# Designs tried in a protein design run: designed miniproteins, single chains. Part 93

Each design is a single chain, and the fold is of that chain. pLDDT is the mean over its residues in the fold that is shown.

## One batch from the design tools (miniprotein)

Design m3232
Fold by ESMFold2-Fast:
Structure m3232 (fold): chain A 92 residues (1-92)
Amino acid sequence: DVDKLLAEAVKLLDEAIKLAKQGKVKEAQKKLDEAIDLVRKAAELMSGEKKLEAEIAIGISYLVLGVYKAIGKEQEGIIKAAEILKKFAESM
């Protein structure tokens, strides 16, 4: 069920944001990775435009995270990536 996968992803993304704000970067990354896996599983159950939107959201979140890590802002990168994925999941 796509709705259940996305609802669980939103919970994990909220946890990732909370942990990142506490400076728990490794724990936040783990929750973000778990949420991305759930969004990917949801995308596999989608077709057409919605599947493409999910794949774009995942790609943009990784790009944003990578850029912020490269400039030494990994904590902020995790928060921004999680916010992007959360907005996608809540738009469904």
Scores: mean pLDDT 88

Design m3233
Fold by ESMFold2-Fast:
Structure m3233 (fold): chain A 116 residues (1-116)
Amino acid sequence: MKTKDVLSSIEKAIEEATGRKIGPDDVILEIGTGTGAWSQVLAPFAIKKGAELISIEKNPKYLKVAKANVNRALKSILWDFYKDKVKFVLGDATDTELIKNAVGDKKIALLVLDIA
């Protein structure tokens, strides 16, 4: 509940500040996936907007847990779109080429930092 309220507030702030909405050519970039606490809320939000979630995590054990948590969150509403709209990347977020390759030609509309 609270996390969805925060995302709604951020979305409104972006629309009011930039005059644009998050849409199909946009990426929500998450750094520090951890166990997927934010990823499981960001994924359905991104998919609802037609955008992509790209989530980068350097710890393979955390990434495995995050994938399971996000799959569970998407199962009831968005299961068929999961593989096309949510991309988990194992790597270091300081690797500029890793980020460039993950994002491709899309625009980063929101950056989320989930680092300790």
Scores: mean pLDDT 73

Design m3234
Fold by ESMFold2-Fast:
Structure m3234 (fold): chain A 75 residues (1-75)
Amino acid sequence: MKEVLERVKKLLEEASKRSGKPVTEEHLKKAEEIIEEARKAGLSEELLLLALEGWAERDPARREALAEKIEAALA
């Protein structure tokens, strides 16, 4: 899960830069907890990376395409 954690950290840094609000230790801890729960639920690193890309994507059409990829991976 190192790739997922690094991706979340980068997304939080980008969100902080856009909003002007700092990333706190609580934000990082909650992100790590969510990743660990998803790992315990049997979600693959690849699926988690696709979900994070979908969350970060602002274009609705690209979000829909990412959702289709996640659904295909789960089928």
Scores: mean pLDDT 67

Design m3235
Fold by ESMFold2-Fast:
Structure m3235 (fold): chain A 79 residues (1-79)
Amino acid sequence: DDSLFNKMLKDMEDYANNLFKKGLEYYKQGKIDEAKKYFERALKVYKSLQKIYERMGDTEKAEEWKKKIEEIEKFLKSL
């Protein structure tokens, strides 16, 4: 029963998504430097999730997170 571990992964995902949303809010306000800080914090959590799924042998989930990370990094380069 990995219910606690799965909950921790879900909580990490929700936390990272909330950081990303906060970054978007600052971006919409024209606070680009603050937005970048929140996006960078979200990226660190997403990268941790990718590594956790790699260690679990869940290659499909790891590749999903890798693609999301690449999309966010591309967005950050456009700022």
Scores: mean pLDDT 86

Design m3236
Fold by ESMFold2-Fast:
Formats: structure tokens, sequence, C-alpha cells
Structure m3236 (fold): chain A 66 residues (1-66)
């Protein structure tokens, strides 16, 4: 099982990715990425590498969807 912090981070990343996929513009997608990465950085025990990987993934999804 994931630690509580990692579980919270995973759920934030999933919700952030869903927001990007539901975005109607690149501006909305960018805002979803920015808010999600800020949220991830606030979770105790989340590494910067994990945040960067989540950001990269969400940006890729946005480019493929929009």
Amino acid sequence: SLSPGRREASLLAIRGTNRVMESKSEEEAQKAVEETTEGLRSVPGVSEESVENAEKHMKRVGKETL
C-alpha cells in the first residue's frame, strides 16, 4: 500500500489529469496543471521528481487532447 502522502499525491494527480482532459482550451489545461503541481508540492513527502513527472504527464495529455 502507498503511504498516506503518496496516496493523496496520486489522487491529486488523477484529478488534475481529469481536469486537463475536460478542459476546453489550452489556457484551462495550463491552469489545471499549475494548480495540480502546486497542490502536489504541498503534500509532505512528495519528491520534486514525482511532481515533475506528474506535470510532464498532464502536459502531454493536454497536447494530445487539445
Scores: mean pLDDT 80

Design m3237
Fold by ESMFold2-Fast:
Structure m3237 (fold): chain A 73 residues (1-73)
Amino acid sequence: VSEEALREAERALRRGAEEGRGAAGALQKMYILVKGGASIEEAARAGKELAERHGVPLSEEDARRGAEAAASF
């Protein structure tokens, strides 16, 4: 295995881990906001912004569904 291939694999794994953390963090933030009295729309916006910061692009529809799911917990 080449050093370049290992470096590329490491970058891909780090990116995937960050994206996974971003998705989990977004859902957690939506949960906290909704349970704190925020609207589904407000929670969805905040979650979308957090996910985008970690390289996880969410549509407004997907973010809203995530906020609805978080509200159901």
Scores: mean pLDDT 74

Design m3238
Fold by ESMFold2-Fast:
Structure m3238 (fold): chain A 79 residues (1-79)
Amino acid sequence: PPSPEVLSQLGFLLSLAKQLIDEGKDPSGVIQQARKLVQQHLGDIASQVSSLLDKAYKGDNSTTMKYLDQAEDLLAQLQ
């Protein structure tokens, strides 16, 4: 299972991306950081979380927020 430290860092990055969207700023850099961390640390569930983050990266701000929420929900299940 992923470490609590990695899950906390991912939660922070996803929250920061949502804050940037709320402020009308580009979340792309933060989403890319989250994707890299997922690929390095999440093992067999990395593909599922990476897919959601890829959709968030490619979406408009409304679609991006939806996929960030889905990624947070999936990460919450990995306790």
Scores: mean pLDDT 79

Design m3239
Fold by ESMFold2-Fast:
Structure m3239 (fold): chain A 84 residues (1-84)
Amino acid sequence: LQEEIDEGVAEIMRASTAVSLENMSKDPSLPPEVQELLKKAAEAARQRDIDTAIEHVKKAKELLPDNKGLESTIKLLERARELE
């Protein structure tokens, strides 16, 4: 039961985070290189490649270190990874 619950939560977090990453990639206030990294992260998350998604978001965070949305997204992806 706990194992099944954790799997369901991981799937919801992954799907929700992929949508958030895709929406963030459409923000015109972000540099083009950040938008591209977020698009790649969203695609990786959709393909269940959470490690690659985390890597791309971390690269985007290095370019925008004060962006709290990117930090929150990294934490969500790391939690989804832990629950799988």
Scores: mean pLDDT 76

Design m3240
Fold by ESMFold2-Fast:
Structure m3240 (fold): chain A 93 residues (1-93)
Amino acid sequence: MIERDEEERKKLIEELQKKAKENFTPEQLEEMQKILREDLEELLKQGFLTPELEEKAKELLERIDSLDAAELIREAAELQEELKRLYKERERE
């Protein structure tokens, strides 16, 4: 039973996405990798992910430290959209 403020997490992710679209600095890249890794680990542990997302999350966790800024942006954006859909469905149910 892990309680986290969804609003705070969404706000942080939105800020990182906005900054990432402009220019990725090494510090921003590391921060985004850390946040993405923590979110993926927590989601995998809680079992909220679909089978497809679970497989993708595991693959990302193994490769996250090796991803370039452009690759990380792409993967994070795709995962972010899937997570938003999952959370929205969860709120309705």
Scores: mean pLDDT 68

Design m3241
Fold by ESMFold2-Fast:
Structure m3241 (fold): chain A 100 residues (1-100)
Amino acid sequence: SELEKEVQKARDFLVELAGKILSAKSDEDIEKIVNEAREYAEKNFSPELAELIKEALDRLYEVFKEAREKGLPFSEIVRRLGDIVEEFVKKLKELLQKKS
């Protein structure tokens, strides 16, 4: 369905962003990736969808900040990223169902 395609695209977008953040070499690179993603969301999506994307991005950034500050194991980082993606997909499905 169209809703399933939109959910999959949003999930793929967040997974790709998480991968870019994981491959980043500095805090400045991570900040740039997150800020560019926020700007893209604000310009290309509805205000409600942009808000959901920005919320997920803020949570992703917090996980990586904590990982660097506290030395989180890779397994814990992956678990937290999975939780963020799952919560985003849940909220996205609710938003799309309301508008369809």
Scores: mean pLDDT 76

Design m3242
Fold by ESMFold2-Fast:
Structure m3242 (fold): chain A 98 residues (1-98)
Amino acid sequence: SRERAVEALRRTADVLRRLGEERGSPALGRFADGVRAIADALARGEISLREAMDRVIELGDRVEAELRAQGRNRDALEVGAATGVLAIHLTVLLKEEE
């Protein structure tokens, strides 16, 4: 499950990186970098799956707030949606751990 969580986080980071480049959004790029850093820490066993989930939620909330403050409501909505989907997926993987 940790390997699947790392894969999901890295795939999401890659999608967000491309989206940030296409839209010229530094905040989306920072979100992508942050998600990748969380994936790498999880892959190295430096953090638990629950801590990875908590970090994703905190990062997503922060980036969403920044984008809304800039009037980038569409980008903010997509960050919120991506954060929610990741949190649900990580919760499912955490539930599968014994």
Scores: mean pLDDT 85

Design m3243
Fold by ESMFold2-Fast:
Structure m3243 (fold): chain A 93 residues (1-93)
Amino acid sequence: RVEEIVRELLELAREALSLLEPDEETFERNLKEFEKELERMAETLSAEELEVLRERLRLLIREHRRGPAELSAEEQARRAEVAARLAALAAAL
């Protein structure tokens, strides 16, 4: 159960970061950092706590997916902002 939640959290994080950060170098850096943090969290957090993280990531993805849109300079800037919020979420635990 915990392993299943962790796997889904990693997939959601990849999806969120891919949508929020189109720059591949920054994406890889943020993803690697999140993976390391999630690995530590999986050893210390309960299944219920991991579920809360999963729901928050889903909400971030939903917020970004609110209507299909082509990438613009403004959208890229907003993606960077939400990526920062995702990093803050990971750091909160």
Scores: mean pLDDT 64

Design m3244
Fold by ESMFold2-Fast:
Structure m3244 (fold): chain A 81 residues (1-81)
Amino acid sequence: MSEEAAKRGAENAGDVSVAKVRTTAAKGTAAQTREVGAQQLELLRQLRDSNAAFPAAAEAGDAGLARVEATLAALLEELES
């Protein structure tokens, strides 16, 4: 059984491939890609709220999450264009 090993191998190599596929697919499936991006942005907001529940880790984590959130927001805006 190699499902997890194959899936994780595909995810690691797929991070670069997925970014390229998303760029290509944006013209064909822009609505779906935008919806997925919006859901991920919402999950990042929830993660920030969860991080705030643990104040010792929140200070460093919030800056990192804000950068990822800004990147996703820019990507969603580009997909809408």
Scores: mean pLDDT 59

Design m3245
Fold by ESMFold2-Fast:
Structure m3245 (fold): chain A 84 residues (1-84)
Amino acid sequence: SNTDQANQLIQQAQQLYSQGQYVQAADQYVQAADLYRQSGRDSIAASMYFRAGDYYQQAGQTQRSQQYYDQGRQYLRDAGYDLD
């Protein structure tokens, strides 16, 4: 399932993170977020985008980090969360 595939990507991301491969770890979280979105799990997808943003920030990729923070906030709104 998309959920099983997303969980596998998250496990790989944690492994990459422990090795200091922050960009590659972030890329795996983006892929996991996309799979959660396809499964209608927008709030979980948002949390994956926020983690990708954190990892891009650790890699010094500030613009890409901001992009995924913004996407995560939008998906929380899509899921019915009030962010005001």
Scores: mean pLDDT 87

Design m3246
Fold by ESMFold2-Fast:
Structure m3246 (fold): chain A 63 residues (1-63)
Amino acid sequence: GAMARRLIGEHRKKAEELDAQAKKLEADPNASREEVIRAYLQSVAHRILAVGEEVALWLGEPP
């Protein structure tokens, strides 16, 4: 329902923000490799959560 659509939107937005941050860190010669990896992993995690919520919504199952 509405809550699932909101969560999907929030996770997608967060994933895009984290991906942009990771790319900025990757371009920064002063950024640590760990910071870049962490940002990309967080971006991927939020994208996976968004897909999970979409699948649950399309199957008609409650969260």
Scores: mean pLDDT 78

Design m3247
Fold by ESMFold2-Fast:
Structure m3247 (fold): chain A 72 residues (1-72)
Amino acid sequence: DAARREAAVARLGLMGVPAELREALADRLGYDPAALDAVGTVLRHTKGDPTPVAREFLTLSREEVLALAAAV
């Protein structure tokens, strides 16, 4: 669904995900609002450049992203 994808990409942008990673990460997380919120939580607690942390999310499952957010 293009509308869900656009909404997820826009949300990741508001959370500070670099533009080049937004579409891939939105697709990876299945446009799930809970997983998108988890990404935002982790990035809010990131010091310095968020790009390496944002790239790590591309290798994680939805459950791993949720667990990482719960740990911060």
Scores: mean pLDDT 80

Design m3248
Fold by ESMFold2-Fast:
Structure m3248 (fold): chain A 63 residues (1-63)
Amino acid sequence: GMMDILAGREVGEKSAASLLAKGLDEASAQEVIDIAIEAGRRGGPEAAARAADKKGTELLLQS
């Protein structure tokens, strides 16, 4: 629902802020937010957190 979308965005933004502080670029940080929102729509804030963590880790390892 709407609350799941908002929670997914919040989770994604928090993860993106942490990744930006670690030197990730803004485009990659936005990708983490987008993935978290999409996962949140399908499975709520827990799904958003798992998706953001997975994507963020992958992007950091590639940087």
Scores: mean pLDDT 79

Design m3249
Fold by ESMFold2-Fast:
Structure m3249 (fold): chain A 59 residues (1-59)
Amino acid sequence: RKDELVYLMLKLGLNPRTDTLSTELINRINNYLKNKMSEKERKEFEKKSQKNIEKGLLS
């Protein structure tokens, strides 16, 4: 689960160590997933990603 978010960031060319995990980065990840996921799955991922970031996923 946590590894999936980090993996997606790296695939998008984002650096999870230097880039801030903010609403902007979550939106970028969601835009990427929108091309591969349904609207429902995208919204669920957005909420989960924000919670994971708040829990210190990359700390």
Scores: mean pLDDT 58

Design m3250
Fold by ESMFold2-Fast:
Structure m3250 (fold): chain A 109 residues (1-109)
Amino acid sequence: SELLEKALELLDRMNELAERALTADLAERREILGEIRALHAEIQALLDQLPLSPEQRAQLRALLQEITALIDAAVAALQAGDVARANALFREIMALNERMKELLLEAQA
C-alpha cells in the first residue's frame, strides 16, 4: 500500500526530527517541534484513508491522541525553558511512533 509506505516514511521522519531535537538549541527545538506537529497532522490524514478494521482504527486513534498530548506538553516545556522535560517528551513521542509502526505493519499481515 502506497499510503501505508508513506505513513511509515513520515513516522520515520518525525522520529529523526525528535532525535535531532535532543541535541539542538532552544530556537532549533521550537522549529523542529513545529515540523513534528505538521508531520503528525499529515500522518493523521493518511491513516484516515487506510483500509483498517474499526478495532485497528480505534487503537491508532488512541495513539494519535496520546502523541498530540505529548506535542502540546513539549510546547509548554520549551516555553518554560525546561530542556530535561522536553527531551523526555521527545523520547516518549518516538516510542509511541514506533508502537504505531508496529500496529500498521501487523494490520498489513
Scores: mean pLDDT 88

Design m3251
Fold by ESMFold2-Fast:
Structure m3251 (fold): chain A 92 residues (1-92)
Amino acid sequence: KKEKIEIIIEAVKEAVEKGEDLKEYLEKKYETDPEFREAIEDLVYEKISISDLKKALEEAGFSQEQIDTVVNFIMELSIEEGVEQLREAVLK
């Protein structure tokens, strides 16, 4: 689905606007929101490019610290799922 990056951007925007801890907000949303979970899973399993997500977050005006938090959240899930290719791509 083409709107999956947009779902992630809206989640980050909502966390920032509410003044909530971004990592904690994303972790909770991953557990409770099926659409958000599916969007994150598509990044973890490389159905959507992590580079496209980074670009979209930059274009949306998020800080490097906020972008790094989102990427690290996806990396942590990728480690748990054993997706070594995605982990290598993000670390380089």
Scores: mean pLDDT 77

Design m3252
Fold by ESMFold2-Fast:
Structure m3252 (fold): chain A 85 residues (1-85)
Amino acid sequence: DAVRAAAEALRAAGVKDPERLLALLPRFTDPDGYVSLDAFRALLEAAGQPLSDEAAEAAFLALDPDRRGRVPAAVLRAALRLLAA
């Protein structure tokens, strides 16, 4: 289950308030419906939940195993919703 694996990676990386990230996510989603690593870091900072570079990259790799440098916002949203539940 890719969404569960992503949610566990976000939890392991230290994400504490997934509901706040969900509320801010649309502001950090590009016009094509993707979130870059830089946008993901900015989202975490805006939510008051900055991660170390290592933790942010590890969490992002779980969302983007093909190393495309961006993830579908829908996948990140699903993982955050699962983490919030």
Scores: mean pLDDT 82

Design m3253
Fold by ESMFold2-Fast:
Structure m3253 (fold): chain A 96 residues (1-96)
Amino acid sequence: VVAPTPEARERGLARLELLALLEFAKESGKMSPELYERLRELIRRAYDDPELVESLLAILDRFYKENSSELTEEEKKALEERLEKARERVERAWNS
């Protein structure tokens, strides 16, 4: 990345938030390596595609909701807060 515009920088930061959520899912041991690699590649491709970014957020939200029963209440709250921050970041980057 060379001399990014403010908009390009915000999109880059939104992608980093999505990657961070993906890493948390991988560390949980509940996400398969195949699904992890597929979603990671989609995040790379999503830079210029807000529809794909929204789909990625929905997939991650669904993954955490389906696997939340094995989390403590504190871990569940922390993940919900992280997902909300990721949504806000994505909305700022592509809908501002």
Scores: mean pLDDT 71

Design m3254
Fold by ESMFold2-Fast:
Structure m3254 (fold): chain A 83 residues (1-83)
Amino acid sequence: MSSATVEVTPLSEDKYLLRVTAVGDSPEEAREAARRAAREAIERLGKELGRPLEVVDERESEPQVGPDGRYYVERVLVLRVVP
């Protein structure tokens, strides 16, 4: 079973930092969970703002094994409100 947590931080009036931490039973499951959660969070934030968002920067960590023996991936995105 995979899971993900999402944090949204305003950087400026038109920019947001999105940080996703995902957990999976394999590296691929963790990566897929992170990517899915990021996509869903972008869509939700865009709807809440009533404006489309574009990804201006995107980074993904290598999978790391946690103390529970599961794989963890962090994905960080910088989003900009489209004018």
Scores: mean pLDDT 85

Design m3255
Fold by ESMFold2-Fast:
Structure m3255 (fold): chain A 92 residues (1-92)
Amino acid sequence: MAEELLKKGREYAKKAIDALENGDFETAREYALKAVEYFNEAEKLGHKEAPIASVALVLRLVGLAVDYELQGNTEAAEKAREIAREVAKLAN
């Protein structure tokens, strides 16, 4: 059960990153929030890798925000940072 929740969280995390890379910020936010919900449920069931997966997702979102900023796309960078902040807030 915990392993299945971690797996679903990773699937949604990948979809969030893919959506963000394609400029679909709304879809990226929805999938990122679903990912952290699955990671939190896996952690409640004792999965030790789940908190690490949440941290990894935050770092990936922040990394994409930096990439957008370096491209001069400040609006996209700020949207990516907002998603990262929401995920970090929910990830304990």
Scores: mean pLDDT 87

Design m3256
Fold by ESMFold2-Fast:
Structure m3256 (fold): chain A 96 residues (1-96)
Amino acid sequence: SAREAEIARLEEELRRLDAEAERLADEAAANPGDPEIQLKRLKLLLRGASVALRLLELLGAPEDEIARVRAIREELIEQLRELGFSEEEIEEIERA
C-alpha cells in the first residue's frame, strides 16, 4: 500500500539521518565549540525530528511519544531562530 511504502521510505531516511548525526556528534566532540559543526548538527537533528514525527504519526504511536518528538522539534526550531534563520529557511531544512 501507499502507506506501507511511505513508512518504509521514512524508516530508511531516518536510519541514514541517524548515521549522519552520529558522525557529526563525533566531529563535534573532536572540535568543541566549532559553530559550523554545531549548525550542521542542528539542521540534521531538525530534519531527523521532522521525519521521526511523520513516521510516528503514520504508525499511530502513543500521543506522549509523538508529543516528546514535537517538543524536540520545537526546541531545535527555536535554536535556529536564535541563530537568525527565517521561517522559510527552517521550512527548507525540514524538507531537505
Scores: mean pLDDT 87

Design m3257
Fold by ESMFold2-Fast:
Structure m3257 (fold): chain A 80 residues (1-80)
Amino acid sequence: AVSAYPELDVDLDTMSRAELKAVLHALVDLRGEELGVPRAALEEIKAEVDALVDTSTASNGATFDAARAAADARLRALAA
C-alpha cells in the first residue's frame, strides 16, 4: 500500500459525497499533523479536495483515490 492512512474500515461505495469529503478532510488533518504542515495550508488542501470530489463523475473509490493522491502530493510538497 502507498502511504498508510489510519482510515481503512469504511465502504467507500456506500458513502455520500459529503461523507467522502469528511473522511478525506480527516486524513488531510492526520497526515498534515504528522508532516508538520501549517493549519492554513491544510485548509487550502481541503478546499482543493472538496473541488475534486464535487466535480468528479467517477465512482466513490476512484474519486477517493484521486483526491487522496492529490492531497498527499500537496502535503509532501509543503513538508520541510
Scores: mean pLDDT 75

Design m3258
Fold by ESMFold2-Fast:
Structure m3258 (fold): chain A 91 residues (1-91)
Amino acid sequence: SLRDQVLALLSELSTAQVRSLLEAFEIEASPAEVAALKRDPSALLDLIAEKFDELTRGMTFDEAYQLFKERLDKADIPEELKELLLQLFFG
């Protein structure tokens, strides 16, 4: 599934890349929390989804899509993962 592809790519992220992704979505995490999320890609994806839902409350589909793209552009993660995340949330 698309979710399984996203989870696989999330599992390949370095600690620095996980931290960058969390920072892009304004998620504060301690070094221990970052390490735990690196080991649990499903929890990482769920946390991003929950935070993004909060950030986009009251937005239209197009406004939410544009914000998500802008946040992904700030994240130091592979382009393939950015494309799959966009497809998972908005495809």
Scores: mean pLDDT 89

Design m3259
Fold by ESMFold2-Fast:
Structure m3259 (fold): chain A 83 residues (1-83)
Amino acid sequence: MYEITEEDLRAVREAFEEAQKLIDKYLDKYGKEALQKARDLMVERLVEAGIPEDLARLIATAYLVLGATPEQAVRFAVDALEF
């Protein structure tokens, strides 16, 4: 199974901060399109940081759907792939 490192958690925090800036700027004007772009941005950043794409997508979904913290999002994604 994928072992989450402190560097992975840093990448998740940075991706979430960048995604939130995009959401804050564009959500009112573009609605769901802004959320889709935020998801794509998070997945791209996490994959660039070395996180597998399927795990990256689950982490992004946990943030956007559940409002998860970086630590919660990682736990959710790992648990979902193990289940």
Scores: mean pLDDT 82

Design m3260
Fold by ESMFold2-Fast:
Structure m3260 (fold): chain A 74 residues (1-74)
Amino acid sequence: MLSEAEGREILARFKAALAELKKNKDKLPKEDVIQALERALELLDKMLEAAPHLAEELEKLKKEIEEEIKKLKA
């Protein structure tokens, strides 16, 4: 398992990357944005296994990303 400090640092970097993707979503092809978000969901699932102490925040991010993908596919 990741330490609490390592898990939080990785989560912070992930949130920053996700925010940058959302900022540029209108600039990128829709398919590329969907693929990046789906990859992000896979990484969050791996983080949930490695850092269960962050489960609440990770599940919240997962739901936000799933909703964004749903909007892009609609």
Scores: mean pLDDT 78

Design m3261
Fold by ESMFold2-Fast:
Structure m3261 (fold): chain A 111 residues (1-111)
Amino acid sequence: SAKEYFEKGLEALEKGKYEEAVKYFKKAYELEKSLEITFALALALILDGKVDEATELLREFLGVDKPLPELLELMVKKLLEEGKEEFLKKLAEILRKAGATDLADYIESLL
């Protein structure tokens, strides 16, 4: 299920296994294109060094042609509008445990 792949992706992300996290989040995304799965996939792609792929994913999902920082801000804004603040806090904690401190600090700065 999308939920099982998403949970495996989050576990891989927490362990700093970014390529494995991308594989699981892509499987979750194919089954369900939610805000949470799309955002987690984009962050995992960035950490795996696939910045252009993350940018293309978010442009397609949001339907806007903007630079990556603005796309990430729009995703966080939409997640907050849907009441997903606890998900964003959990994701920042996972990123911090993985050693991705800059992305963790960025997400927490928007909360």
Scores: mean pLDDT 90

Design m3262
Fold by ESMFold2-Fast:
Structure m3262 (fold): chain A 59 residues (1-59)
Amino acid sequence: GATAPAPRIHHLPESLSEEETLEINTRLIRETGGREIAINRGLDPETQARIIREALAEA
């Protein structure tokens, strides 16, 4: 396990689009300073990882 604290993970409905998942994560990261993130289980792991990286860059 990582020695650094992990962010709190929220689970989003699988019906949400990539754009909606990115917008939610960008707002959440900005509001919480990266302490909370959201994942969409309907997306492939590579797409989900890309969205989180993009949200962190936009926040």
Scores: mean pLDDT 78

Design m3263
Fold by ESMFold2-Fast:
Structure m3263 (fold): chain A 89 residues (1-89)
Amino acid sequence: SRSDKLAKQGKYIQAAIGYLEQAVRLTQQGRNDDAIRYLEKALRYAKKGGAPKEAIDRIEQAIRLTRQGRSSQAIQQALQAIGILKKHS
């Protein structure tokens, strides 16, 4: 995927954004287990890229909410994390 290529190039924040966008789409489709895998990838690369603590906290909250099936709240947290990361990159 484009996000996997960005991660290999050391573009960690851009990779994290792409993984979050994919996680949002999967959550909207009710594919919560797949969404969690992409949220965990986003968290890993956000941390590697030196993302602000607020963005990291929102990704972690999105993971917890997705595990609970609280899809609308999970999407909101992921979108807020994307907004923070786009201002940081």
Scores: mean pLDDT 90

Design m3264
Fold by ESMFold2-Fast:
Structure m3264 (fold): chain A 94 residues (1-94)
Amino acid sequence: SPQDQQIVIQQVDTISQQVSQFNSDRQRRGIDPSDFVSRVVGQISSAIMHARNGDVDGARRHFQSTRDIVSSDPSLTDDQKQNFTTTVNQAISS
């Protein structure tokens, strides 16, 4: 539905903002961005494309891929993984 599409777009925006905040926080602490950012940006870009084309299920599958990337990245703290995974799981579950 149009409302489901809008919800997914808002969730993509929220996840994108968290990725940007994570990257900005790492840079402020003098830490270079990891390969994590590049891999996540690719999945988020795909999710945005699918959501805007009305493919809500396709967007959610890319959220799932983003969760897998976050869960397997050894450079992230447990708190960063938990917070990011919670946001992505909310997007998948909606």
Scores: mean pLDDT 71

Design m3265
Fold by ESMFold2-Fast:
Structure m3265 (fold): chain A 89 residues (1-89)
Amino acid sequence: SEVEEEVKKREEEIEELYKLIKDKLTPEELEELKELLKKLLELHKRVEEARANNDEEELEKLRPELEEVLRKLIEFLAKVFNEEVVLKE
């Protein structure tokens, strides 16, 4: 399935990212990251299903949710990298 192939690729990318940073995060930051990545995977799966079905209406409904989750993920990563640069300041 094309949807299954795309979901698998994203799961592998997320696992690699998680392995790289998990030991550098606080327990609270790890839970925030896990929730954001879980939501991103769920939305990505829905986007791929909508694309497979040529459902433009569903894609338009998913766009603001995807943008919000991506924005939160970018803000989270910026916070984590800033903390690393400032030596936990």
Scores: mean pLDDT 72

